# Designs tried in a protein design run: designed miniproteins, single chains, continued (3). Part 38

Each design is a single chain, and the fold is of that chain. pLDDT is the mean over its residues in the fold that is shown.

## One batch from the design tools (miniprotein)

Design m9379
Fold by ESMFold2-Fast:
Structure m9379 (fold): chain A 64 residues (1-64)
Amino acid sequence: SDELKDKITKCVVKKAIEEGRPATAEDVIECAEELGIELSEEEKAELLAIGDPKEVVDRLAELA
């Protein structure tokens, strides 16, 4: 959980820096999938509805 949260957060921060924009919920979902987390379309929709990337990371850490 904590290790996964750290890995997702580092991935999201890297993407945001490379793109020159604030982190998004979409970045969190992409990073989670890159780390091998399997998400259904319904789970992705729920995470996008949260909107805040920090809250999305916290939610994913609870699901894993």
Scores: mean pLDDT 80

Design m9380
Fold by ESMFold2-Fast:
Structure m9380 (fold): chain A 64 residues (1-64)
Amino acid sequence: SDVARAAALRELEELRERYADDPEAVAIIEKAMEELKTARTEEEVSAIGRRTRAELEALGYDVP
């Protein structure tokens, strides 16, 4: 879980840098980073990642 959380956090940090000019995207990513700090399971980490990707895609971004 610690490895999965660290990997997810790194991916969110990269996305925050990529979308730094979009304050709405930054807010979505920062919320996900805060939720990751309280995530206890790999399932919770995965769910946060999926939701964050969906929210960014709703803003028009093509997220991997």
Scores: mean pLDDT 81

Design m9381
Fold by ESMFold2-Fast:
Structure m9381 (fold): chain A 68 residues (1-68)
Amino acid sequence: SEVEKKLKEAVEKAIEYADRYRETGSPEDLEKAEEYLKKAVELSKKTENPIDSAVYIIKAAVALVTAK
């Protein structure tokens, strides 16, 4: 579905920006990572597959926590 595509994109972006923040220390990268994580959480509430959405959210959250 379109929601699941956007969820996957948001998770991938959150991970990308979290990884960038880990390397750069830039507050902009951290803010973008957190924004995409929030978008992914909102999109996960609209998905028909809660288990798969939970795995994606966990991956993004782990990337963000590791980046800090």
Scores: mean pLDDT 76

Design m9382
Fold by ESMFold2-Fast:
Structure m9382 (fold): chain A 83 residues (1-83)
Amino acid sequence: MRAEELEREALELLEKAKEYLEKAEEAIKKGDLEKGKEYLKKALELALEAGRIASEDPEALEAVMPRFEELEERGKEVGELLK
């Protein structure tokens, strides 16, 4: 698979993970902690799959790393709402 194809596929998964983090935050703020945890789990699964795909090529991994870092910080913020 070309590095560009791996980058694109990984970015698509990271965008989906970000969408689930947004849904998790909204659910938690509404007091639906069970739904919030479900969305967080889905976001984590998507982020892990994106990492697996990107890791197949060092250039693809380097290209998507800033998006991973953004998602990780966002995930920490949403996770703090569960406390």
Scores: mean pLDDT 81

Design m9383
Fold by ESMFold2-Fast:
Structure m9383 (fold): chain A 93 residues (1-93)
Amino acid sequence: SASKKIEELLEKAEEALKEGKLEEAAKYLQEAIDLAVKEGATDEQLKRLQELYKKFVEGLIKNRDLSEEERAILEALAENLAEAVRKAYEANK
């Protein structure tokens, strides 16, 4: 089901965040958001998605080893993800 796919993507995003793989985490979050908008998501899934987005942003702020180019790319991804999370909530609630 779409719900199971969203759960798997959120789990992969969480693992990527734990490993410091911010770009990979952003990819999984975006895929989870796209499914949440298209197929629907539970309140619990939307809450977890928002929490993982916050962890992604915190990882960006705390990471001092990013190049200027890497930081710019990840900041653009963060802005896109923030808008996408808002749209997922609007579509499902």
Scores: mean pLDDT 81

Design m9384
Fold by ESMFold2-Fast:
Structure m9384 (fold): chain A 96 residues (1-96)
Amino acid sequence: MKEEINKKALEGYRRVVEASKEGDEALQAAVDEMTKELAPLLREYFLEELKKRGITSPEAIKRAEQLAEDVARAIGDMVYALEKIARLNEEKKKLE
């Protein structure tokens, strides 16, 4: 499970880096795709962790599912911000 999350995150990040060269719309689309791929993996991981702790309440399950969506989005937002910073720095280097 952790290995699958790491693999998908790395693959998604590589796609985001390549898309950033094509412009902001392509960058945003690649970030959204990475987020959509990570969310279900994070949800499975959080639900399995709750099960290991004997937590079975519907409220806890629903909160863990929401947390997975929120965390996936936060990862996407961070990656987007990092690539925007990297692109600005590369443009400055080309200008001297």
Scores: mean pLDDT 81

Design m9385
Fold by ESMFold2-Fast:
Structure m9385 (fold): chain A 70 residues (1-70)
Amino acid sequence: SEEEYKVLEYLAKHGWATVDELAEALGVSRETVQRIVDRLEAKGLVERDPETGRYRLTVEGFKELSKYKK
């Protein structure tokens, strides 16, 4: 989805982000971002740092993001 693309693009540009930072950047609720991130993590496109609770792209996430450039 376009919202999933925006999350992947934000993480590609910034590296690590919290759910709150993503919610502010996308202009959506924290709850909406949590649902998007949970789906992306289930697909293996993002991973969570257990120490900080922040998310970043996986190798698979970068590959998925590249498909949106076409």
Scores: mean pLDDT 82

Design m9386
Fold by ESMFold2-Fast:
Parts: structure tokens; C-alpha cells; sequence
Structure m9386 (fold): chain A 67 residues (1-67)
């Protein structure tokens, strides 16, 4: 269900941002990887939204590298 995947992606993005802000790089990396997995599932139904989510994951990963 696309709606459930989108809700999951939103939650993962939010939690990943919180983990980055807290300096919890291990949790952030795990959540970013989960976000990528969900985005890959979304790409079969909505490739445009999946591309946006993958870009968000890339930006979060870059932020983790700066910690």
C-alpha cells in the first residue's frame, strides 16, 4: 500500500533527522538505510516520490558524515 509506505518514509526521515541532531550516528545510519529500502519499494509505484525520498536520504547521510 503506497499510503502506508509514504507514512513509514515520513516517520523514518523524521527519526533520522532527530538521530543526526543528537549525534547518534549509528541510529541515524540505520534509519537512513531503512528509508532507502522503503524508497526502493515506493519506486515501483511512484518513481518521482521515490527520487525525492532518496535525495532526502542522501542529504541525511551527508549530514551524518559531518558529525
Amino acid sequence: DLEELLARAGELSRRAKEAVEAGDTETARRLIEELREVARRISKLDPVTAAILLDEARRLEEEVRRV
Scores: mean pLDDT 84

Design m9387
Fold by ESMFold2-Fast:
Parts: structure tokens; C-alpha cells; sequence
Structure m9387 (fold): chain A 99 residues (1-99)
């Protein structure tokens, strides 16, 4: 995981970008965080390929959102919540049936 200071810096930058309505900076910070969290996954490789192809951070977020069945706004909100501090995991009362 990235250091606490690095996460705090990302949170501050994301909050400032959101307050300013700077969607390009919001997208850039969100993509950076996703690459940190999902390193060496197929998702991270897809993001890296899109960056190499010259896609903007916002275009990359749109593609990630489509792949996950989420909106860009939902992904940004999820990242913001994670940067503010991980909420406790929902207690699994009954796991789904595994055959």
C-alpha cells in the first residue's frame, strides 16, 4: 500500500480538484489511485495501455466505468471514500452458497 502521507496528499489534491470542478485533474488523481490499488491486475494493464495510446485520464475513467458497470461519478466517489479512510467491511452474516 502507498504511505499514509502519499494517500493524504492524493486526498487533498482530489478534494481541491472537485471543489474547482477540474474534471481532468479529478480523473488523473483517480486513475493514479486505481493504478496503485490494482497493480499487476488486468484492470491496471488496461489503464496503462490506454495511457500509452494517448487517451486522456477522463477517457480512461470512462472506459473503466463501462467495464465495471459504474458511472465515472461512482468511481470518483468510491476513490474519495477510500482516501478519506476505509469504511469497515460489511459483516458477512451468511456467505453465498458455494457448491
Amino acid sequence: MPDAEELKELLKRLEEALENGDLEEVAEITVEFLLMMFADTPLAKEIEALRAAGRSPLEILERVAERMGLSVEEIIQWVLDMLKGKKPEVLVKKPPPVV
Scores: mean pLDDT 71

Design m9388
Fold by ESMFold2-Fast:
Structure m9388 (fold): chain A 67 residues (1-67)
Amino acid sequence: VSLTQREFEILQLLIQAPDLTNKQIGQRLNLSEKTVESHLKSIYRKLGISSRVELFSDRAVQALRSH
């Protein structure tokens, strides 16, 4: 599974600061809250996870290591 540069930036930001809201992520990356939400849904689909919480599971870590 290939993440786009923007999806990867959002993912890294969430790993570094998991308490950030979609609006705060948008502020840091100069994106609208809606655009961030759309990218997060795409990231979840590509990684085979269903929620933000699963992003910090062993499953998400293993998926990223393979890609």
Scores: mean pLDDT 73

Design m9389
Fold by ESMFold2-Fast:
Structure m9389 (fold): chain A 75 residues (1-75)
Amino acid sequence: SAAEELVIKSVETTLENVLKAAERNPEDHDGIEQALQAARELVARWKEQLGPDSRARLEAMLKETEDRLARIMAE
């Protein structure tokens, strides 16, 4: 639905901002972990309100963000 696409786009933008912040200050591991926790909580809230396909898309986006953050912190 159009409402689900707006939610997905909002979450995508939030995750992109988390990645951009981490790229600007990769040494701030505590800040990155706090931002990731907030993003996980956001995804968990929306997953309860979305259909299975949209839910899977949110989970995939979160996993990709977690993987990319781990690479930034390991550099």
Scores: mean pLDDT 84

Design m9391
Fold by ESMFold2-Fast:
Structure m9391 (fold): chain A 68 residues (1-68)
Amino acid sequence: SEYTEKGREAYAAGDYETAIAYYLKALEEDPSNREAFNNLLRLLIELGRLADYADQLKPSAEILFPAP
């Protein structure tokens, strides 16, 4: 996704809020986008903001990591 690449560019520039926004847009286009999900999850953990986005990540988490 173009949004996944834009998210990586924003992260490299230190623009973490823009990176979060682009990764979320990538997941809106494709909730099964593992790259966008993993990059967003890692970034949110680094920033200590995972709890703020838990509900928005849930649909992708359920698709990518279905219950055993």
Scores: mean pLDDT 84

Design m9392
Fold by ESMFold2-Fast:
Structure m9392 (fold): chain A 85 residues (1-85)
Amino acid sequence: SEIEEIKEKLLELIDKIKEVAKEKLDEETYNGLEGTLDLAKELIKKAKSIEELKGVADFLLDVLEEVLDEETYEKFKKEVEKIYS
């Protein structure tokens, strides 16, 4: 189904974000972000609609904008947009 395909892609993207963030951020900042990413994964798994998944993705992007550099943030924002195309 479309919802299951979007869920799978978002979960894969979160794992990619974890890898990049772990390399770019200090341990304390990464640990805080990891907790938020794990919450996002749980919300994605429980989502019942594409609208709910988009809400989780928007929440995730807001957090990433605060902790990542602009170039890395814009890259992940584009990856999210591609998932919903």
Scores: mean pLDDT 87

Design m9393
Fold by ESMFold2-Fast:
Structure m9393 (fold): chain A 57 residues (1-57)
Amino acid sequence: AATTAALARVGRLISEAEQAAKNGDKETAQRLLDEARRVGAAAGIEVDTSKVEELIK
């Protein structure tokens, strides 16, 4: 079963990635997205990274 902790972590990682992307820190944004996907996959949660990916492309 998915845990509340995993959902909270994914949400925080996506928010931090968005902030990094807005600041022009594409490397940090990509790293945070990779971590969010890893955490989501382990918990069976689908992670929507499209918004942040558009900001860093």
Scores: mean pLDDT 78

Design m9394
Fold by ESMFold2-Fast:
Structure m9394 (fold): chain A 67 residues (1-67)
Amino acid sequence: SLKEKAIEALEKGDIKEARKLLFKILSENPFDKNAGEALVYVLRAEETKDKEKQKEYLEKAVEALKK
């Protein structure tokens, strides 16, 4: 599934692929709250220069998708 692929991308730290997959999920279901929350964390991960904080945001994105 797209959610499983997004989780794999997030766990690998592939932020670009994760963002692309999350946008695809939301284009198919705009009201997917879990995917929307995960996307917010991915965007925060892209903005931060702190590698530890980036990992924390990606972990929170995975947690949101596993709800």
Scores: mean pLDDT 87

Design m9395
Fold by ESMFold2-Fast:
Structure m9395 (fold): chain A 97 residues (1-97)
Amino acid sequence: MSKEQLEAETLLAFATMLVYYAKRIAEKLESLGFTEEAEKLKRKIDEVQELIDKARELMKDPSKVQEALELARKAVEKAIETVREGDKLYQKALESL
């Protein structure tokens, strides 16, 4: 395994963990009756998942490992932003109760 391939796999694993965390936030929002906020968060989660899936597909071709690494980095960045937005939505929801 190349260093770039290992880095990409590590970043994709991290992005996947962040997606699971964001999904739990969306479920909590929905359980509190904030369905619209949950749906907005779910759309952002879907965008992150699309980046993860594209990066994994590129990883099947050794010549595209650099492209996969770039997408993996974007997936992590977008996943972090999605979690931060989810946390803000959840705090605002609790304050409105």
Scores: mean pLDDT 88

Design m9396
Fold by ESMFold2-Fast:
Structure m9396 (fold): chain A 60 residues (1-60)
Amino acid sequence: MSLTEEQRKAVLETAIGILEAAKDFVEKLLEEGLISEEEAEALLKELDAQIEELRKELAE
């Protein structure tokens, strides 16, 4: 039993939002030439995987 259902959903939604903002930030870093294409690809893959896991948690 979770007395923190609203808190759990808020945390998951916030985490997803932060990760999506992090993806935008990575893309901007790549556009400005501050990171390599390989680094951007690796970071985006990790962020996508994390977002998918959190979305699964949020959906169930």
Scores: mean pLDDT 80

Design m9397
Fold by ESMFold2-Fast:
Structure m9397 (fold): chain A 74 residues (1-74)
Amino acid sequence: EKERLLAELERAAREVLRLARELGVDESNLEQFERDAAALLELLAADDSEEAVELARQTTRHLRELAEALRAKL
């Protein structure tokens, strides 16, 4: 379960980054997002708690919603 959730989170983060870049979001903001996403994935990979699993689910959901909003602007 955890490995699948982390893979989904990473995929959602990559999709957001791709769409934001296509929309012309500032490169410094894109780099910050990429660093923050990588740091979150590392923290969640090290934590086997139910809280970490739920955070991964919630974050993935939010990133998917953000991707939909960004896609609507293209």
Scores: mean pLDDT 82

Design m9399
Fold by ESMFold2-Fast:
Structure m9399 (fold): chain A 64 residues (1-64)
Amino acid sequence: REELVRKAEEAVANIKAGKGPTPEQIEALREAYRLGLASEEVKATYERIERMRQGGLEGARALA
């Protein structure tokens, strides 16, 4: 639990620093969000990433 939250916070810090998060950090973000253990900042960051990813895919399909 502690390690999961820590990895999620590291993902947020890396994104703020302009570094891409690792797949493990993205998984930690998703799991922390799912379990309700995420801080408001981690939750908001995950929701933003998911929205961008979903919108990008839908946009590409609409252009086809």
Scores: mean pLDDT 68

Design m9400
Fold by ESMFold2-Fast:
Structure m9400 (fold): chain A 85 residues (1-85)
Amino acid sequence: SLAERRAIMAEVGRGLSEALKLATDPEVKAALQDLQLTVSEAVAQNLSAEELIRKAKEGIEKVKKVADPEVQKILDEMEARIEAL
């Protein structure tokens, strides 16, 4: 539903905002920007809530590969909140 997609977008936006405040490494910042683009493109393509969650999780995993432990914790929390929706 539209409400489900908005809830997913809100959780991703919250997590991205928190992660970007802590991220100092340009590589981590670039990966977070790629995650934001991935989610924005999925929304623009009017994908289902299930597909949007899948795309968000794929993007989160890519950021985790370069993220420090503090940013990784925020990403883990974001993923858990999205899965709970």
Scores: mean pLDDT 84

Design m9401
Fold by ESMFold2-Fast:
Structure m9401 (fold): chain A 71 residues (1-71)
Amino acid sequence: SKEEAIKLAEEIAKKSKDPEIRQVALNAGRAAADLGATPEEVKRIAEKVSQAKTLEEAERIGMREVLDLLA
């Protein structure tokens, strides 16, 4: 469900040490859920973004992953 997917994104995003990267991970996960991604897809996307070492890297990963869902 969309609610389940969003909750997973929130839980995964909390693992990021940087609050700005955490917000990017949450936003990417929510965007993916809005596009109909499965909970597993949302978790994967949020995890990838949360592992970024810089804000710029997090934004790049999040954008690419969300765009890949549209392809």
Scores: mean pLDDT 82

Design m9402
Fold by ESMFold2-Fast:
Structure m9402 (fold): chain A 106 residues (1-106)
Amino acid sequence: SEAGEIARKAMEYAIELLRTSAEVSEEEAEKATEAFIKVAESSEEVSFDDLIEAMKSLGLSEDMARLFLDALLGVISSVDPELAAEMIRKGVIRLSDIKKVVEKLE
C-alpha cells in the first residue's frame, strides 16, 4: 500500500539516524518497520502509544520502541522542526505529514 511504503521509507531514515548513536540489530529494525507499516495501514493518524504498543507486540522492549519513535521524530525535526514539535505536543503522527517529510529527503 502507499501508506505502507511511506511508513517503510520513514522508518529506514529513522533506523539510519538511530544507528549513529545506538546499536540496532537487523531483527529489531525489521520489527520496528513491520509495526509502523501495520499501524500506518490501519489509520491515517498514528498515536505514539499505538506505535509503541505495536512494536512491543512484535517483541521489542518499551525502551527500544521509544528509541525508534524518538529517531522517527528526529528525522521529521531535521526537515520540519515545528511539525515535529506539534506531533510531540499531540502525541500523534499523520501519514500525510510523513509523506511530505519523505519526499523532501528524496
Scores: mean pLDDT 88

Design m9403
Fold by ESMFold2-Fast:
Structure m9403 (fold): chain A 87 residues (1-87)
Amino acid sequence: MQELKERIRRALPRHEAAARALYEGALAAGVPEEEAIRLAAEAAAVAAAAEVFKELGIDSIEPEDEQRLVEIIREVAEELRREWLAR
């Protein structure tokens, strides 16, 4: 799982443009900035995880690993949100 987290983090930059578009669209729809940035960061982390899974040929996850994956995605999303707020 640690290697998986690192791979997801490395994939994040490839999904930032799409996440920014989602953030801008959410703001245009009247979503509060804090919520819009959270949604964008979560979307980027999920998209990065999906890309990594596709690259590794992972079609299924054991139930015990699913919860850990959710935690990793949440951690990565929170790290990304903090980075964006600091810029």
Scores: mean pLDDT 79

Design m9404
Fold by ESMFold2-Fast:
Structure m9404 (fold): chain A 67 residues (1-67)
Amino acid sequence: SALSERARALLAEAERLLAEGRYREAAQKTMDAGVLAVLAGDEALLARAVELSRRAMEGMKKQGLSL
């Protein structure tokens, strides 16, 4: 679906941001992707968004950042 396609694009961008150490922006992208995955009913995509969000949040903690 269009929602799943957009969510995948957001997760791809989040992975790039994680690689660049841009953890806050990565967290925002994973949150947006997670919402779209829920609306699409795509549980595998939601699980991926949760995984990347966890990595982004851990990176933010190490940088002393909070949401």
Scores: mean pLDDT 87

Design m9405
Fold by ESMFold2-Fast:
Structure m9405 (fold): chain A 60 residues (1-60)
Amino acid sequence: GAAAALEGIAKVKERLEEFSEEELEAVVRSGDALIERARREGDEELARAAEEVRELALSR
Protein backbone atom coordinates (compact mmCIF):
# COMPACT_ATOMS: atom_id res chain seq x y z
CA GLY A 1 0.00 0.00 0.00
CA ALA A 2 0.93 3.68 -0.21
CA ALA A 3 1.82 3.84 3.51
CA ALA A 4 4.44 1.10 3.11
CA ALA A 5 5.91 2.88 0.06
CA LEU A 6 6.12 6.18 1.98
CA GLU A 7 7.91 4.41 4.86
CA GLY A 8 10.34 2.89 2.36
CA ILE A 9 11.08 6.30 0.86
CA ALA A 10 11.73 7.81 4.32
CA LYS A 11 14.21 5.01 5.17
CA VAL A 12 15.99 5.40 1.82
CA LYS A 13 16.31 9.18 2.38
CA GLU A 14 17.90 8.53 5.80
CA ARG A 15 20.48 6.13 4.30
CA LEU A 16 21.27 7.84 0.95
CA GLU A 17 24.65 9.00 2.34
CA GLU A 18 25.65 5.33 2.81
CA PHE A 19 24.61 4.22 -0.70
CA SER A 20 27.01 3.16 -3.47
CA GLU A 21 26.69 4.52 -7.02
CA GLU A 22 24.93 1.28 -8.04
CA GLU A 23 22.45 1.60 -5.14
CA LEU A 24 21.78 5.27 -6.01
CA GLU A 25 21.09 4.25 -9.63
CA ALA A 26 18.67 1.59 -8.34
CA VAL A 27 16.92 4.28 -6.22
CA VAL A 28 16.45 6.44 -9.35
CA ARG A 29 15.02 3.50 -11.34
CA SER A 30 12.71 2.48 -8.48
CA GLY A 31 11.69 6.12 -8.05
CA ASP A 32 10.74 6.41 -11.73
CA ALA A 33 8.56 3.27 -11.50
CA LEU A 34 6.96 4.43 -8.23
CA ILE A 35 6.19 7.91 -9.67
CA GLU A 36 4.46 6.31 -12.68
CA ARG A 37 2.42 4.00 -10.41
CA ALA A 38 1.48 6.82 -8.00
CA ARG A 39 0.32 9.08 -10.87
CA ARG A 40 -1.72 6.21 -12.35
CA GLU A 41 -3.39 5.69 -8.94
CA GLY A 42 -3.86 9.45 -8.33
CA ASP A 43 -1.65 9.40 -5.22
CA GLU A 44 -0.11 12.89 -5.38
CA GLU A 45 1.59 12.56 -1.96
CA LEU A 46 3.36 9.35 -2.97
CA ALA A 47 4.33 10.81 -6.37
CA ARG A 48 5.83 13.89 -4.69
CA ALA A 49 7.75 11.80 -2.11
CA ALA A 50 9.14 9.56 -4.87
CA GLU A 51 10.17 12.62 -6.93
CA GLU A 52 11.98 14.09 -3.90
CA VAL A 53 14.01 10.95 -3.18
CA ARG A 54 14.81 10.55 -6.90
CA GLU A 55 16.18 14.12 -7.04
CA LEU A 56 18.26 13.55 -3.89
CA ALA A 57 19.76 10.37 -5.40
CA LEU A 58 20.57 12.23 -8.65
CA SER A 59 22.31 15.00 -6.64
CA ARG A 60 24.87 12.48 -5.35
Scores: mean pLDDT 79

Design m9406
Fold by ESMFold2-Fast:
Structure m9406 (fold): chain A 100 residues (1-100)
Amino acid sequence: MEKLKEIARLALEALRLAHRAIRERDEAALQQSVELFRKMLELIKELAEETGDEELKKMAETMERVLEQAETLDPVAAARLLANAAASVANSMLHMIKEL
């Protein structure tokens, strides 16, 4: 339960910073969003390993690919991709918390 809440918190903060990067063209906000996204991914991988949940494993693989794609994009496109991915993770975590 606590790990799901922490993943949701990190996802929402990464989303907030990605939106700031888009609006203000703030490179520091983009970099912070990326670091929070990496931390979020680490926790998703840890939770997937602990629970054996196949949906969490698939989410981790998808988020890893998102980070790889973001590295190939311009900053605004990268921030937009990260924002969409972070929003998706936050929604999934909130649904999982409600189902407990």
Scores: mean pLDDT 85

Design m9407
Fold by ESMFold2-Fast:
Structure m9407 (fold): chain A 72 residues (1-72)
Amino acid sequence: MKMEELERLEEEYLERLRPRVEELRAAGAPLEALAELLREPTLEIIRLASSEEERPALEEEFDATVARSLAL
């Protein structure tokens, strides 16, 4: 699977999750709750869209991105 297929999967998941994220934000949920909601679908997309060789690096990048977002 290549970048183009990964982008398509991300768009589909984001469209499905967007209302959920908005509801959590409206309810005053913390950023950690949003990160938890998005974590499992994002990791599943990475698993589906990447080879076994690419997967650890992408998972690590996701974790680093979440950590940076929460630290700021």
Scores: mean pLDDT 66

Design m9408
Fold by ESMFold2-Fast:
Structure m9408 (fold): chain A 98 residues (1-98)
Amino acid sequence: EEEKKKILELAKERVEELADSPLDVQIGVLQIELATEGDPLRRKANEIVIQALEELKKAIENPDYAVEKYGFTKEEIENFTPEVRKKMILKIIEDLVK
């Protein structure tokens, strides 16, 4: 339980720091960090964020899937602002940590 809370907090920090970058750039940065990261909790946090970003890419390609699984609106998927994108990523991370 405490470990899950720390992973979620680290994941949220990374999402906030990278929020203004395109999805592919965020994934690339996190993959580079993961290659050199020695801390197990930070590694798990980066892995969860990468997984959430990849899941969001699937949601963009199939909006009906995103609406059904995560409760996103079609308008949110079509109007991708950094703020909306951040909220979507955080929602996916919370689902993955369960």
Scores: mean pLDDT 78

Design m9409
Fold by ESMFold2-Fast:
Structure m9409 (fold): chain A 95 residues (1-95)
Amino acid sequence: AEALAHLEEAVRLLVEVAEQLRRVGTPEALAHVEAALGHVVAAKAALQAGDLAAAREHLRAAIRHLEKALALAPESLRPGIEEARRHVEEALRAV
């Protein structure tokens, strides 16, 4: 349940950041946030199915996309991406 709670929070944060990035017009940062969100959703499904190996692979992919998003995002949106990344890293540690 701990890993899933962290991923639920990451989903909420990434959806909000994606909406803000669409308004600001940073398509490369948005693409990486959307890719990370896709991997977080896939990791949740893998955890619910008991596939820990697939979950870890998706969480690592999400972290890599969030690192790229941080490099491309405007300063005002970086704290939200950093908080989402921390939740994904905590989920990865919990699995």
Scores: mean pLDDT 91

Design m9410
Fold by ESMFold2-Fast:
Structure m9410 (fold): chain A 69 residues (1-69)
Amino acid sequence: SRREKLLQAALEALARSPDGETALLAVLTALKEENAPSELMARVRAALQAIVATADRAQLEAVVREVLS
């Protein structure tokens, strides 16, 4: 499905990024390349921005899975 493709792209982007800010930008770039709708992009950005300063990669992954499920 489209959401499964978006989730896979986002998780692959997270795996390549060691820190929260780089991970946020990488996820948004991957979703844009997969033609994610602007409202979904805004939700992912807001959710990740809320935790990016304190979250580890596993926590960022959990939030990405939740938003894109």
Scores: mean pLDDT 79

Design m9411
Fold by ESMFold2-Fast:
Structure m9411 (fold): chain A 55 residues (1-55)
Amino acid sequence: SLEKKIEELREELDKKYGEEVEKLKEEGASEDEIQEFTIKKINEMNKKIEELRKE
């Protein structure tokens, strides 16, 4: 089902983005850099979800 695919995609991407944020924190990234990264990744995720919904 489409809804299950969207849920799975959200969970997978959220986990990957969380790991990338942790790595950035360990590398000494600023809060602003982490926020910008997070916003960019949320937008990418939303775009992918919308593409799935249009199919």
Scores: mean pLDDT 81

Design m9412
Fold by ESMFold2-Fast:
Structure m9412 (fold): chain A 65 residues (1-65)
Amino acid sequence: SLKEVAFKIIAVAIGLEVGDSIEIEEKDGKLYVRSNGKDKKRSKEALERIKEEGEKLGIDVVIVE
């Protein structure tokens, strides 16, 4: 979907690779994002930025621990 494409671009722009550092799933009109990266501080900061940018686009973003 366009939402998934947008979030992949955002993840690349903030220096994360989708699949290695974060996982993104679209379900029930929401985007679920989680970190699988080894650098938890960087991953957490990146997820918070993705959530902020998603909210600006009117997308409901849920961070999964």
Scores: mean pLDDT 70

Design m9413
Fold by ESMFold2-Fast:
Structure m9413 (fold): chain A 60 residues (1-60)
Amino acid sequence: MREELQREVDEALITMLAAIGKLGSKEEQIETYKRALELARQHGLEDVAKWLEEEIEKLK
């Protein structure tokens, strides 16, 4: 069902974000967040996208 697909996408994004904690530099973290943001926008995850935008802003 559509709700199951949405959950899988959310989990994939969370996994990607968790991987950021293993990065050493702010620049690398920003690039990873930007990629996750693009993915979130493609799947219509507006809440996740807004959160990622805030995280990018904090790292600048």
Scores: mean pLDDT 69

Design m9414
Fold by ESMFold2-Fast:
Structure m9414 (fold): chain A 70 residues (1-70)
Amino acid sequence: SDERRAEAVRFIREAVDEAVKLYREGKLTPQEALDLLIKKVEEFAEKMGLTPEERERLVNAAKALFLDAL
């Protein structure tokens, strides 16, 4: 549904922003920030009842956004 898609988009943007912030503040290495992001996205996907394929797509989208934000 559009509501579920909007929630996922909002969550991903917030999770990416948090991971990038922690990296830029020197609190996490790039790898630690990426690992935190993946963990948060995986937990969100589980909460939302996403399929393994939907979960993989969401994780890949979050990774791409994180790398582009560096």
Scores: mean pLDDT 86

Design m9415
Fold by ESMFold2-Fast:
Structure m9415 (fold): chain A 76 residues (1-76)
Amino acid sequence: SEEALKAKAEGDRLFSLRKYEEAAQAYLKALELDPSLKEELRIPFENAVIGLTILGKEELAQKLAEKGKELFPKPV
């Protein structure tokens, strides 16, 4: 949907600003609005979680990584 693509674009913008928590949340909103974007959102979401780890926000990164494993399963 257009709203889901806007949420993804907002996530990409927030990621470029190193606002990794907000970026991850925007990607989760995009997935909630349009689950068909799952494949397109997996890598951007994982990159935002990695950004949180680099910033030393380990507890938040772990919680989001667990949610990501549930919502974005890797293809077999």
Scores: mean pLDDT 84

